# Designed miniproteins, single chains, continued (2): the designs that were tried, part 53

Each design is a single chain, and the fold is of that chain. pLDDT is the mean over its residues in the fold that is shown.

## One batch from the design tools (miniprotein)

Design m5940
Fold by ESMFold2-Fast:
Structure m5940 (fold): chain A 75 residues (1-75)
Amino acid sequence: EREERARELTEEGKKAFKEGKYEEAARLYEEAIRVDPRYAEAWYLLADAYRKLGDEERAAEYLAKGEALRREALA
C-alpha cells in the first residue's frame, strides 16, 4: 500500500534526522512524498530537514504544502 511505504520511508528519514544526517533524511522524505504526495507528515518533516540545512525558503514551501493537505483533510 502507498501509505504504508510512505510511512516506512518517513520512519527511515526520522532515524537519519536523529543521527544528524539531514541531507539523507530530506532524500528519504522526498521519496516518501513521491510515493504518497498526500502523506502530510512527510511534508512537515521535509520542511524541518531543509531548515536544518539552512534552506528556509524551501522549508517554508514544504511546510505550506503540509498545512494545505491538513486543511483539505479537515474540509
Scores: mean pLDDT 84

Design m5941
Fold by ESMFold2-Fast:
Structure m5941 (fold): chain A 69 residues (1-69)
Amino acid sequence: SLLEKARKALEEGNYDEAIKLATQALLDAVNRGDWERAAEAARILSEAYEKKGDVETAERYRQAADFLA
């Protein structure tokens, strides 16, 4: 799945790939009304942006994940 690929990219330090895959997973989950998977994608995005030093964007995705959970 896109979420599994995004998590693997994050674990491997490939943050740009993790952002790309997690963004697609988030859009797919939202389109299907799958809020659990949307929250998971938002968590991956938060972690990836934090690792890139973009703490403001990371916090926005953390808040989105908390809202969707």
Scores: mean pLDDT 89

Design m5942
Fold by ESMFold2-Fast:
Structure m5942 (fold): chain A 66 residues (1-66)
Amino acid sequence: MTFLVTHSGSVTSRIGLVLRLLGDPRLEVEQLSENTFRVTHRGSAEEAEALLAELRADPRLAVEEL
């Protein structure tokens, strides 16, 4: 599963997001801009859907499935 994540919050909140994404060995993360990341999940479909739900629950994040 591949999705686009756009952050709309503080610098501290963005650093937290980056650490969450880069700390997950199942994720391939490509930074497209200061606030936009392409994330590819290499794990199971269930794990990818769980991550998508986690990210969509954060109102500071806009998440689009590619």
Scores: mean pLDDT 82

Design m5943
Fold by ESMFold2-Fast:
Structure m5943 (fold): chain A 64 residues (1-64)
Amino acid sequence: GAIDEAIEKFKRADGTVPASALANGAVEAGFASWEAAVEALRPLRRADGTVDAEAAKAALEKYG
């Protein structure tokens, strides 16, 4: 799906992904809005704006 494609394209060596890239993938997968996807990722977001790929995917699947 679009979330998995965003993870594959943007996943860094440490297993993190920019939250904005995952939010774009979530919108393409049918999430209500980019802003809603960003808010769903907010509790997982690190100071540098990245999220753990595995945890972020689970959170987006729970709310999508």
Scores: mean pLDDT 76

Design m5944
Fold by ESMFold2-Fast:
Structure m5944 (fold): chain A 73 residues (1-73)
Amino acid sequence: AKEDLVKELKEKSKSDPAQALTLAAELFDKDLIDKEVLAALGEVVNNAPDITTLLSAVRLRARVLEKYPELLV
């Protein structure tokens, strides 16, 4: 369920940012993006363990904001 994926995303955004990025990409592909998912992507950017994860997270966040600009308001 969306709620289970969002809960896991929030938890892993701090403990396992690479796995959180994978979950966020899955939610994006399923059109299940909301303000909580966007916030968790921000946490992934802040907690990225390496440049590859950081760049991937920044790119996904940019794609999210392009598709869902209302989340900035």
Scores: mean pLDDT 82

Design m5945
Fold by ESMFold2-Fast:
Structure m5945 (fold): chain A 64 residues (1-64)
Amino acid sequence: QPTPMQVFRTMLDYSRDARYNPNASDSQIQYADSLRSVFDGLRSRNPGVTGQELRDRVVTSWRS
């Protein structure tokens, strides 16, 4: 299983790269936006959560 940090970095890199790729399809951009929205939503709902705890929650959600 990948570490929480590896999953977190991969999701952020995917979101960034899809948004800036001129050949990205609308579906790829939508998926990248969805990943970013999940992160932003988790952060907004859990303002006291540490970076490590937030990453752990994302990994749990991703595995599900």
Scores: mean pLDDT 57

Design m5946
Fold by ESMFold2-Fast:
Structure m5946 (fold): chain A 83 residues (1-83)
Amino acid sequence: SLEEKGLELLRRADELARRAAEALHAGRYEEAARLAEEAARLAEEGARLLAESGAMSEEEARAAIEHARGLAEKLRALAEEAA
């Protein structure tokens, strides 16, 4: 189902976000940025599927996507500064 697929993608996004945090703490800024960018892509797809299934409102999906993208952008900027 769309709901099951959406939830699975969000679970994968959470795992990648956790790994991004670990990389950030270890000073691996480029790795942290890449992991956060991948997490944002999965979160976007997952939120879209959940909105299509009715398990999440379009407004909730948009907020989740914006939050994930914002984190990825911040980590990318940090990686560029650290280089």
Scores: mean pLDDT 87

Design m5948
Fold by ESMFold2-Fast:
Structure m5948 (fold): chain A 71 residues (1-71)
Amino acid sequence: MEAARQKVVDDLAQALGPSLAYIAETLGLDRSDVARRARELQKEGLVILTKGGRIFAKDPSRAAEIVERLL
């Protein structure tokens, strides 16, 4: 669990733009829950979501906070 979370944090911090589907599978979460939480983060101005379902952190230093809020 810890290693899986750290991988997603690292991907966001490096602006690799992981897919929401990849994040859901990696963290063992429902895709619909991750998508809903990601949309709320986008409304708060913390992330950018693409039409292809990829997520980018607006501030990479907040990657760990973003991942915790997707849980």
Scores: mean pLDDT 84

Design m5949
Fold by ESMFold2-Fast:
Structure m5949 (fold): chain A 78 residues (1-78)
Amino acid sequence: SKEDIEKAAEILVKLLEGEPVSKEEIEEAAKIIESLSNEEFLELLNEVAKKLGLDPPNLTDEELEESKKSTIEHLKSL
């Protein structure tokens, strides 16, 4: 849902900015991302970019799939 995307975006932004993030929040973000389609994952990346003041990414569907897998793997490694 849009609410889940916003929640995951907030967690990712905190992590990227070096703010403290609990294992619980990391697990929730990973679970949300795993449930997203490629289109919804792009929406998540756009929300993260917006919160960080960055330009939205321009990715192909294949690049989105790879980015999604890498993001999930990274979060699970934390």
Scores: mean pLDDT 84

Design m5950
Fold by ESMFold2-Fast:
Structure m5950 (fold): chain A 88 residues (1-88)
Amino acid sequence: GATEAQLQAAKAAVEAAVAALEAAKTNEEAAAAIEAAVAALRAAGAGGGVIGALERLAEALKKKAISVAEAAAGVRELLDILNERLAE
């Protein structure tokens, strides 16, 4: 499984994405914020599960299939999962 260091790096990237999504005014800005988080996760060697979930949210934002608020909720849910995994 992921190391604690990889989970901490994933948490930091996802927290940064939440903050950027709260500042985003368009679906394109929100998608760019998530793509930046994916790039940070790949650089940190974080596992594909979180990356895959984030990439799907970015694609849905670009297609205007979800709102910025819905994407922010999805990213917060990923953060909650990472926090639960780190609390074990």
Scores: mean pLDDT 80

Design m5951
Fold by ESMFold2-Fast:
Structure m5951 (fold): chain A 85 residues (1-85)
Amino acid sequence: SEAEELAEGLEKMAELLRKAAELLREAGKEELARALEEAAEELRRAAELARRGDVEEALRLARAAAERLEPLLDEAAEAIRAAVA
């Protein structure tokens, strides 16, 4: 079902964010690691809601996680641009 596909996608993203957070923590970037871990937990909760059929709430949580990630991704992009300029 579409809800199951959504849940699987959200869980996969949460796992990738958790792995990225672990690498960032090892690199000494503790605040970025925590932010990714928080986003991963929100996506995991969204996946659980989607599996229960609460797709509306799942999408709300997924959007909240995405909003938290956007400034972090922008900061990473700016750092890369500065490094190659």
Scores: mean pLDDT 78

Design m5952
Fold by ESMFold2-Fast:
Structure m5952 (fold): chain A 69 residues (1-69)
Amino acid sequence: MLSIEELEERIEELRKEKKELEKELKELKSKPITTPEEAARYTALALRIIGLEFEIELLEKQLKELKEK
């Protein structure tokens, strides 16, 4: 299992990645989606953000459990 420090570091890394992807998604949303390629990229970014949110939530739960020991 990851230590408290390792979990906190990993959560921070995932949050940074999520912020970068959200910035890209917001940039894509600011333009009309006119091509299948743009729609595919939007979908891929949205799915990755959801995946990161799930992973962050899981790690935050693990961190809470370790701090309660």
Scores: mean pLDDT 79

Design m5953
Fold by ESMFold2-Fast:
Structure m5953 (fold): chain A 68 residues (1-68)
Amino acid sequence: SPAEELERLLLQAYLFAQAGRLDEARRLIAEAVRLVEEHPETRPLLDAFLAYLRSQGLEDLVAFAEAL
């Protein structure tokens, strides 16, 4: 399902961000944003993830996602 694919992309993006691999995290976030544009019903999952990233101090990744 689109929701399952989004969860997979977001989990992988978070793991790359935690490893300091920010370029790979950004690519996966861009894929996740495109998936949400194709399946707008999944947006609450993306919004929850971005709120979580902000709570972890990853505000630059949140700003990147919001600029897409």
Scores: mean pLDDT 89

Design m5954
Fold by ESMFold2-Fast:
Parts: sequence; structure tokens; C-alpha cells
Structure m5954 (fold): chain A 57 residues (1-57)
Amino acid sequence: SSLGARLLQANGGLSEEEAREVQRLAEAGDYDAAARLIQRHLGMSRESALAAARLAA
């Protein structure tokens, strides 16, 4: 959903392109890759990043 991407962009400091890539990976069910991208850019813990990735789906 576009809501997850917008939330990551607004609250996490991800660019629009980065937020869309996270959403694409999450919608594909690749939560590990989505969470890794969130951790890399936002410095979140793995647990927080996985929760955010599921929200992006």
C-alpha cells in the first residue's frame, strides 16, 4: 500500500524512491530485504525495521 511508503518517508527520513523500494520489497514478501534497507537508512533495530516493513506491505 502507498500508506506504508508515505509513513516511512514522513517519519523515517527515507527519500520517496527509498520508501517505494521498501514498499515493493515488502509487498513481494521480502521482509528481510525491506528491513535491511530500513535499518541501513534509519538506524532502527531489526525488530523495529521488520515491523515497519510489514506496515509498508
Scores: mean pLDDT 73

Design m5955
Fold by ESMFold2-Fast:
Structure m5955 (fold): chain A 60 residues (1-60)
Amino acid sequence: SLEEFKKEIEKKLRDRYEALIDRLAPGLSPEQREALRKQAEEYAKKIADNIVKRIEKLLS
């Protein structure tokens, strides 16, 4: 269930970031759009991973 929880958080964060990029993308260069997508993906993974790690620490 930690894997399930992690994927749920990551998906929700990624969906929100992707929606924001879609709204901004028509006004941005291709380089800027790709940079934002990379940042969004990285942040979603980072946040999900940190939440899971904190839960693991509470169990130790």
Scores: mean pLDDT 77

Design m5956
Fold by ESMFold2-Fast:
Structure m5956 (fold): chain A 83 residues (1-83)
Amino acid sequence: ERERLIEEARRLMEEGERLIKEGQEYAKKGDYKKAAQLYKRAAELYEEAARLAEEAGDEALAESARENAKRAEEQAKEYQKKA
């Protein structure tokens, strides 16, 4: 189960990265509301990835996922202020 949890955590991190890229594109177009929504969703996926990684005992992956979640949440707040 450890490997399965780690694989799922990595999949969620890849999905989160995809949403970050999409959010950056919306921000470049001035659609800060949509950009904020995408970054918030990415943060949720990163938080879920961190939980799965922690359950699997992969503290390094969990820490990386939490850091990504924090950055996404901070950027979402910045975009929301511009919306």
Scores: mean pLDDT 88

Design m5957
Fold by ESMFold2-Fast:
Structure m5957 (fold): chain A 62 residues (1-62)
Amino acid sequence: SKEEEIREALDELARAFGELVQAYLDYKNAKTPEEKAEAQKRYDEAMERAVEIGRRLDELLS
């Protein structure tokens, strides 16, 4: 149902937000350029997911 799709999208968004926070903390605590690059990749991937989920959620709420 539409309600279930909205709940699922909200749960996915919350999880993506958690991944963003963790990647940011990993980036701040990284001691090498390689570790920073890996944390940045995870941050970028989580951000892309959050944007796509947000777009889907906006469409569902329309």
Scores: mean pLDDT 88

Design m5958
Fold by ESMFold2-Fast:
Structure m5958 (fold): chain A 58 residues (1-58)
Amino acid sequence: MEPLSEAAKQAIVRAAKYLMEELGASPEDASRAVMEALKELGNDASFEELVEKAKEIL
């Protein structure tokens, strides 16, 4: 398995925080949704793409 880039790791953390702060998602739900979005979009997904896809999964 290829390691996540630094940009991808930062995008994941920022997306999870956004879901928690703006949408009131629990840490568990936010992390699950972002990780599923990452699986669907791939490791090069932007913050905006991760948030959009994670919102569909919540």
Scores: mean pLDDT 78

Design m5959
Fold by ESMFold2-Fast:
Structure m5959 (fold): chain A 55 residues (1-55)
Amino acid sequence: SEFEKLKEQLREKAEEIIKEAGKVDIETMRQILEVADELGVSKGVAGAILHELSS
């Protein structure tokens, strides 16, 4: 589905942001949430992806 494609795009962009920052902190999480808003992904789904990447 198109929604699954958006989730994959968000995950890829989030991984790139984290790689550039070298860590997951409040500021990098904010950047990732901004990307989620741009893609139209809900904060709940974005939060789940962030949890996966930060744990």
Scores: mean pLDDT 79

Design m5960
Fold by ESMFold2-Fast:
Structure m5960 (fold): chain A 57 residues (1-57)
Amino acid sequence: MPTVDQLVAAAQAGRQASGITLDDAQVQAVRDKVKQIVKDQKERASKDQWYKDISLD
């Protein structure tokens, strides 16, 4: 199952390919938002088994 870090890394790779760079602080903010989204999805979609397998690094 994908981790939050893997999802963030994929998003960053896409932005890098588009010629957009982010500062370390902006990258951290994206990571924090992704973690929050995953937590919200786990809470709301408790019936969806695959969400339980997503690691929050």
Scores: mean pLDDT 65

Design m5961
Fold by ESMFold2-Fast:
Parts: C-alpha cells; sequence; structure tokens
Structure m5961 (fold): chain A 92 residues (1-92)
C-alpha cells in the first residue's frame, strides 16, 4: 500500500539527487519505474529498494540495459500506483 509507494518515491528522489533521470508509468496492474544514467551506487539503491518491496509482499522485477535500470512492481493498490507516478512526475 502506501508504504510501498513511499519506498519507490524515496528511491526516485535519491536517484535524482545522484544525477539520474527517473520516469514512471502504469502498465496494467504494474508500476514501471525507469532510471536512466544510473551509476553503480544508484543501481545498488534500486536493488536494495526492490528487496524491501519484496519483503512487503510486492512482486518486483529488475532489468538493466547499460546505464538504464527498469523496476517493474506488481501488487500495489490502484491508489498506490497513482501516487508513485504523480509524485515521480512532480520530481521531474
Amino acid sequence: GSEQAGLLIEMAQQALANGATVSASIEGDKVIVTVTGADDSTKQLVEETAEQLRKLGADVKISQSGDTVTLTVGGLSASAQTSVVLHIIGLS
């Protein structure tokens, strides 16, 4: 729920502070967060956030392509999905 949304928003804020670019979208029942320009510390941050989300019961997949990391998160409520996307858009 809201705790899962908060973790994703905090991760996005930290990634942006590290100089990365973050975008988020809703694809069906999943939130997709894309981090571009991710250095090794930002990639570790994404992996640590994914582990915390899994401990909270979310279904989380990570894919990497060069300096781009994509986090796919299932199991969030519709309100949590909307909160993540709107907050990340507001950070850009």
Scores: mean pLDDT 85

Design m5962
Fold by ESMFold2-Fast:
Structure m5962 (fold): chain A 96 residues (1-96)
Amino acid sequence: MKEVKVYPLRLTLKLSSEEKAQEALDFIRETLKKAGAKAQVALGAPESPDTYVLVVAAVTEKGVEVIRQAAQALRDQGIEVTITELEPVSIKVLAP
């Protein structure tokens, strides 16, 4: 059995449209790519018409740090971003 550590994060963004939420998602993915970090990022269900959610699963602490940097860059652009960092979880994967 192989053990994998996952770092889950939730980003809550106040944006005027779903199109801007997609732009924020693409920005985060591009920031991860440029930094050589890997994390799964997906658009979740919105909490309200102006509140969008991005769900992140990072597999390294470097991935978490890059997500924090991307969120700060979005804030610097005038986007309200809240990061909720969940406790890291270890999962056991069956070897084939």
Scores: mean pLDDT 79

Design m5963
Fold by ESMFold2-Fast:
Structure m5963 (fold): chain A 75 residues (1-75)
Amino acid sequence: ELPAPEKVELSDKSLEQLETEYNELKARVDEIDKKRLEKAKNGEPVEFTDEEKAIIEAYRKALAELSLKRQQELA
């Protein structure tokens, strides 16, 4: 059975740790975007692999966690 959808919660990680994780994932996403741009330029299909989709999802989650942590630090 599929697990229930995971909600983004406030992370116990420091702001620095979250920023580091976000930046590492952003670099991986930028590489994926570069590959997609090259494929689009060449008229090739720009479909994501399962591995690339996992990296993008991890990046989105890291961005959401970082945003929540930043909001907490400002409150």
Scores: mean pLDDT 73

Design m5964
Fold by ESMFold2-Fast:
Order: structure tokens, then C-alpha cells, then sequence
Structure m5964 (fold): chain A 70 residues (1-70)
């Protein structure tokens, strides 16, 4: 959905500002999948980014909860 894309773009901007290139790469892929309607693949990429990034783990876990409707 467009709302999910907006939240993903905000997370991407934060990852770029913090210099987390791996999280930024995964979030760019998540945005592409969310834009094509593949919400399951987008969610999986955010989960991977949260697992791989110590710096982004907390904000990405919060984003995952929001995307899952929790």
C-alpha cells in the first residue's frame, strides 16, 4: 500500500543518514516489492534488515509491528 511505501521511505532515509548501507540496500528492495504489491516479500526484506543491522534494529522492529498491524 502507499502508506507502507511512505513508512519504508522514512526508514530508508534514516538508514542512509546513519550510513547503514546494508539496511539501505534491503530497504530499497523492500520499497520496490511494496510498490509492486508484493507485501510478503517487502516484509521479509525488512525482517532481514532488522536482523542484520544493529543500528537500525529497533526502528525496523517497530516498522515490522506497524506493517503487520500490531
Amino acid sequence: SSGQVTLLRLALKEAEELGDEEAARLLREAIKHAQSGDDERALALVEEAARRSPVMSEPLRALLATMKGL
Scores: mean pLDDT 84

Design m5965
Fold by ESMFold2-Fast:
Parts: C-alpha cells; sequence; structure tokens
Structure m5965 (fold): chain A 57 residues (1-57)
C-alpha cells in the first residue's frame, strides 16, 4: 500500500545518505538506493539496506 511504498522510499533515502556520508561514490549509493526501492516489500527493503551497510566494513 501507500504506507509501505513510503517506508521503502524512506529506507532507500536513508541508505543513500548513510553511504554518501561513509565516502561511497554517488553512483554506488544511487545503485544501492535503487535496489532498496525495487524491493517487493518493506521487510526485504530493510534486509537489502542492512546488507549494503554491512559491506561498508
Amino acid sequence: GAMEKAAIEKSARSLRETLLAAGVSEEEADRAAQEVKEAPNAEEAQRIGVRHLLELV
């Protein structure tokens, strides 16, 4: 629903901002955010986001 789409978009935005703050390139941050945005549901979006954050270390 609309609330789930908003949650997914917020997760994508937060991930992008975090990656950019960590020194990841704009292209890589945009790709990660797009992957989150294309997730079928909010739970999967969260999982994808966590995976990208773990790859920073």
Scores: mean pLDDT 81

Design m5966
Fold by ESMFold2-Fast:
Structure m5966 (fold): chain A 69 residues (1-69)
Amino acid sequence: MTAEEYLQKGIEALKAGDVETAVEYFKKALELDPNYKEARVILVHLADKAEAEGREDLAQEIRDYLASL
């Protein structure tokens, strides 16, 4: 599976309302292509949304992952 295929699966998971699965697919996309700006931007927005929704653990997990890149 390519970085683009993982990005697509992440978007499909978001449409299904499965944010946790979407985050995992976007992480896999960045594992294959760390410079994949689209996947990185989506993760930043998901972290902000998770924080706004009171999902602090998820927001912190995403932010820690992005800081490790």
Scores: mean pLDDT 85

Design m5967
Fold by ESMFold2-Fast:
Structure m5967 (fold): chain A 81 residues (1-81)
Amino acid sequence: MEAEREEAVAELRRLAEEFRAAADASADPETAARLREAAREAEEVAEMLRRGELSPEEAREAARRGRGLLAQIRAAEAAAA
């Protein structure tokens, strides 16, 4: 249980860093703002999981949705270019 929670926390923190890196690389201020907000949400989910307020499975589902959002934003930026 604890090892699974620890892995999920690390995954969410890594996702938050990926969102921040994408935001820093984005030339569009609105996209950068959306990515920074997503990074904050990922960190909040990681903190909730660390405190035991969220199950590892719920956290992994949140991470999957976050990965999907990042992919959608990147695809939209590519399509807009």
Scores: mean pLDDT 81

Design m5968
Fold by ESMFold2-Fast:
Structure m5968 (fold): chain A 70 residues (1-70)
Amino acid sequence: SMAEEELRRAEEAARRMAEEGRLSELGAEVAEGVARLVLGVGKAIGDEEWAAEMLRKVREKIEAGEAGAE
């Protein structure tokens, strides 16, 4: 599904950012948790297009170093 593909991309982005030292391990865990929560909400409301769009935005924030800041 589109939302599950975007979740995988977001998880890959978080892992890559952590490997590059641009995101802490805790930051990566928080980002992955947020991405999984978005997918869960999308599935609960039956809106996969919304979930995919939100997950794409989460990935963009991860890549910008904005997601998972504590």
Scores: mean pLDDT 78

Design m5969
Fold by ESMFold2-Fast:
Structure m5969 (fold): chain A 77 residues (1-77)
Amino acid sequence: SAEKEREEKEIELLAEKFGVSKEEARKIIEKAKKGSKEPRAEEYRRRKEVTRYIAEKLIEIGDEIDRELAERRAALA
């Protein structure tokens, strides 16, 4: 499933970014999914939502910039 594949990627990325084992990263994600009131789990949930939103917007902006650059190059021809 897409959700499971995304979870696996998140575990790997989190482990690399925080310099922790995949097992530790998995525990943080599991605690966050269960709605743990633990500060790190709450911070992770909030940051994940914000990061996902920002990442989506940055991709949209990047695509828009690429289109504008292509149009400007065409206009110079």
Scores: mean pLDDT 74

Design m5970
Fold by ESMFold2-Fast:
Structure m5970 (fold): chain A 60 residues (1-60)
Amino acid sequence: GPALAEALADYTATEPDELSIKKGDILELLDEVRGDRVLAQLVSTGERGWVPQRYLRLIS
């Protein structure tokens, strides 16, 4: 199945290609990483963007 992660805390995007997330949001991890960022998609909205890996915990 898809690689899923849960947001551990709120994060507000600071760059145009980043994704804002709220604690408890479920994200699908896409197979793309840049430094400490991972490309993710919010399952609820379909919005995509880069998020810091440290804000996410793998759940599947």
Scores: mean pLDDT 86

Design m5971
Fold by ESMFold2-Fast:
Structure m5971 (fold): chain A 91 residues (1-91)
Amino acid sequence: SKIEEALERLREALIKAGVPEEKAEEWVERIREAIEKGDVKEVKQLLTTLTTAGSIIAAGEAFDGKISWEEANKLAKEIIEAGEEILKEVE
């Protein structure tokens, strides 16, 4: 339940940050698969890479004037916090 809620928050934050919906769903599903396999190392690597990429995409949208700096910072924080919650539940 908590993992599913965190995965959905991650998906929504990635989409708001500018990741295409199909890609956000695909990336979140890959994390879910790693969780189901019990591969904590893979989950950590995927989450670290994805949260970094999502944060950079949000920053890029702010640089392009598509969203505010405040919104970009909020989205980056939401992406990171969702990833941290997933890690806490699988460790």
Scores: mean pLDDT 83

Design m5972
Fold by ESMFold2-Fast:
Structure m5972 (fold): chain A 80 residues (1-80)
Amino acid sequence: MEKIDEAINLARELQKLAEELGDEDTVEMARFDIDRLEKLKKEYETATPEQKAYITSLVDDYIRRLRALKEELEKKKKEQ
């Protein structure tokens, strides 16, 4: 599912950015988010329509939060 792949890619980009900034807490959080999203991707393959709607809602929440956090870290990187 394209949205889950987008969320996983965002989490990976966030992890890399956090590593560049030495933000170990954010690196660990990104790793947990990647693991959770990979699990959701597997669950989606066998999910009922109701479960798929729920998983899609969770993925949309992940995308919003990951984008916001990535923007904050990009600002910190520009400030050095």
Scores: mean pLDDT 84

Design m5973
Fold by ESMFold2-Fast:
Structure m5973 (fold): chain A 91 residues (1-91)
Amino acid sequence: TKEAENLLNTGIGYYSLKDYDSAIEYYTKAIELAREAGDDKLLARGLNNLGKVYFEQGDYEKAIELYEESLKLDPENEEARRNLEEAREKL
């Protein structure tokens, strides 16, 4: 939905400022709305972005789980695939 996309974009803004707590809050809201709407592509984007936060926090195992879930929903997501490969290299 447009609301879920707006929440995702707000989360990306906070992520860019390294305000990870706010990024998680907005990504979580976007994920919930995308799941309710059955919007697998938006849900995949939300999960990928949430994974990036865990990666930045050094939780590579959690990041990998989120990137893998994202790719199951949107297998053509080039960014999620690259993020998954990078996180695996950290282990």
Scores: mean pLDDT 89

Design m5974
Fold by ESMFold2-Fast:
Structure m5974 (fold): chain A 68 residues (1-68)
Amino acid sequence: MSEKEQKILEILKELLIEKGISESVANEIIELLKKGEHEKAIKLLESNGLSKEEFMKLVEEAIQKVND
């Protein structure tokens, strides 16, 4: 994983916590994403009250913050 990808995931974790996802669940989601298990990550997010659409918006925000 590149340094830039790691930074995106760090920012994404912070954004998930700000949206009300617990730190433990946010960590599990990030680990699933690192493993390429995107479907499992999305299901875990939906089970915790965050839609796929909201998650995609947070990913875009994390990418934007890394490029700024």
Scores: mean pLDDT 81

Design m5975
Fold by ESMFold2-Fast:
Structure m5975 (fold): chain A 59 residues (1-59)
Amino acid sequence: MEEEKKRAEEDYKLFKEFMSNSPEKQIEASRRLLERMDLPEEVKAERFKKMDEAIKTLK
């Protein structure tokens, strides 16, 4: 699980590099990426939760 989390974070960072329009766009793109990835349920839930927290910061 730890290795899968690291890979997900790396992929997330790489994707943000391409979606450097706005924080909102980056978060939305990351959510869609997570939805299509075959990740453990726990990992997806944790990432979605963190993204929601990030959105609160952006408002």
Scores: mean pLDDT 66

Design m5976
Fold by ESMFold2-Fast:
Structure m5976 (fold): chain A 55 residues (1-55)
Amino acid sequence: SSRQQGQQLIQQGSQALLNGDVEKAKELFRQAGEVFGDPQMAEDLIQSAEFQASL
């Protein structure tokens, strides 16, 4: 289901952030937003990832 795919992409994005791979995390979060049909959620997740990387 789209919900399972989107949730899996969010989990993979979070794992990429833990590995220090910010660009991969952003790509995965963008894909999750597309799967959920929620571009605002994707934008919020990407902005959060970029903010964390800037600390």
Scores: mean pLDDT 82

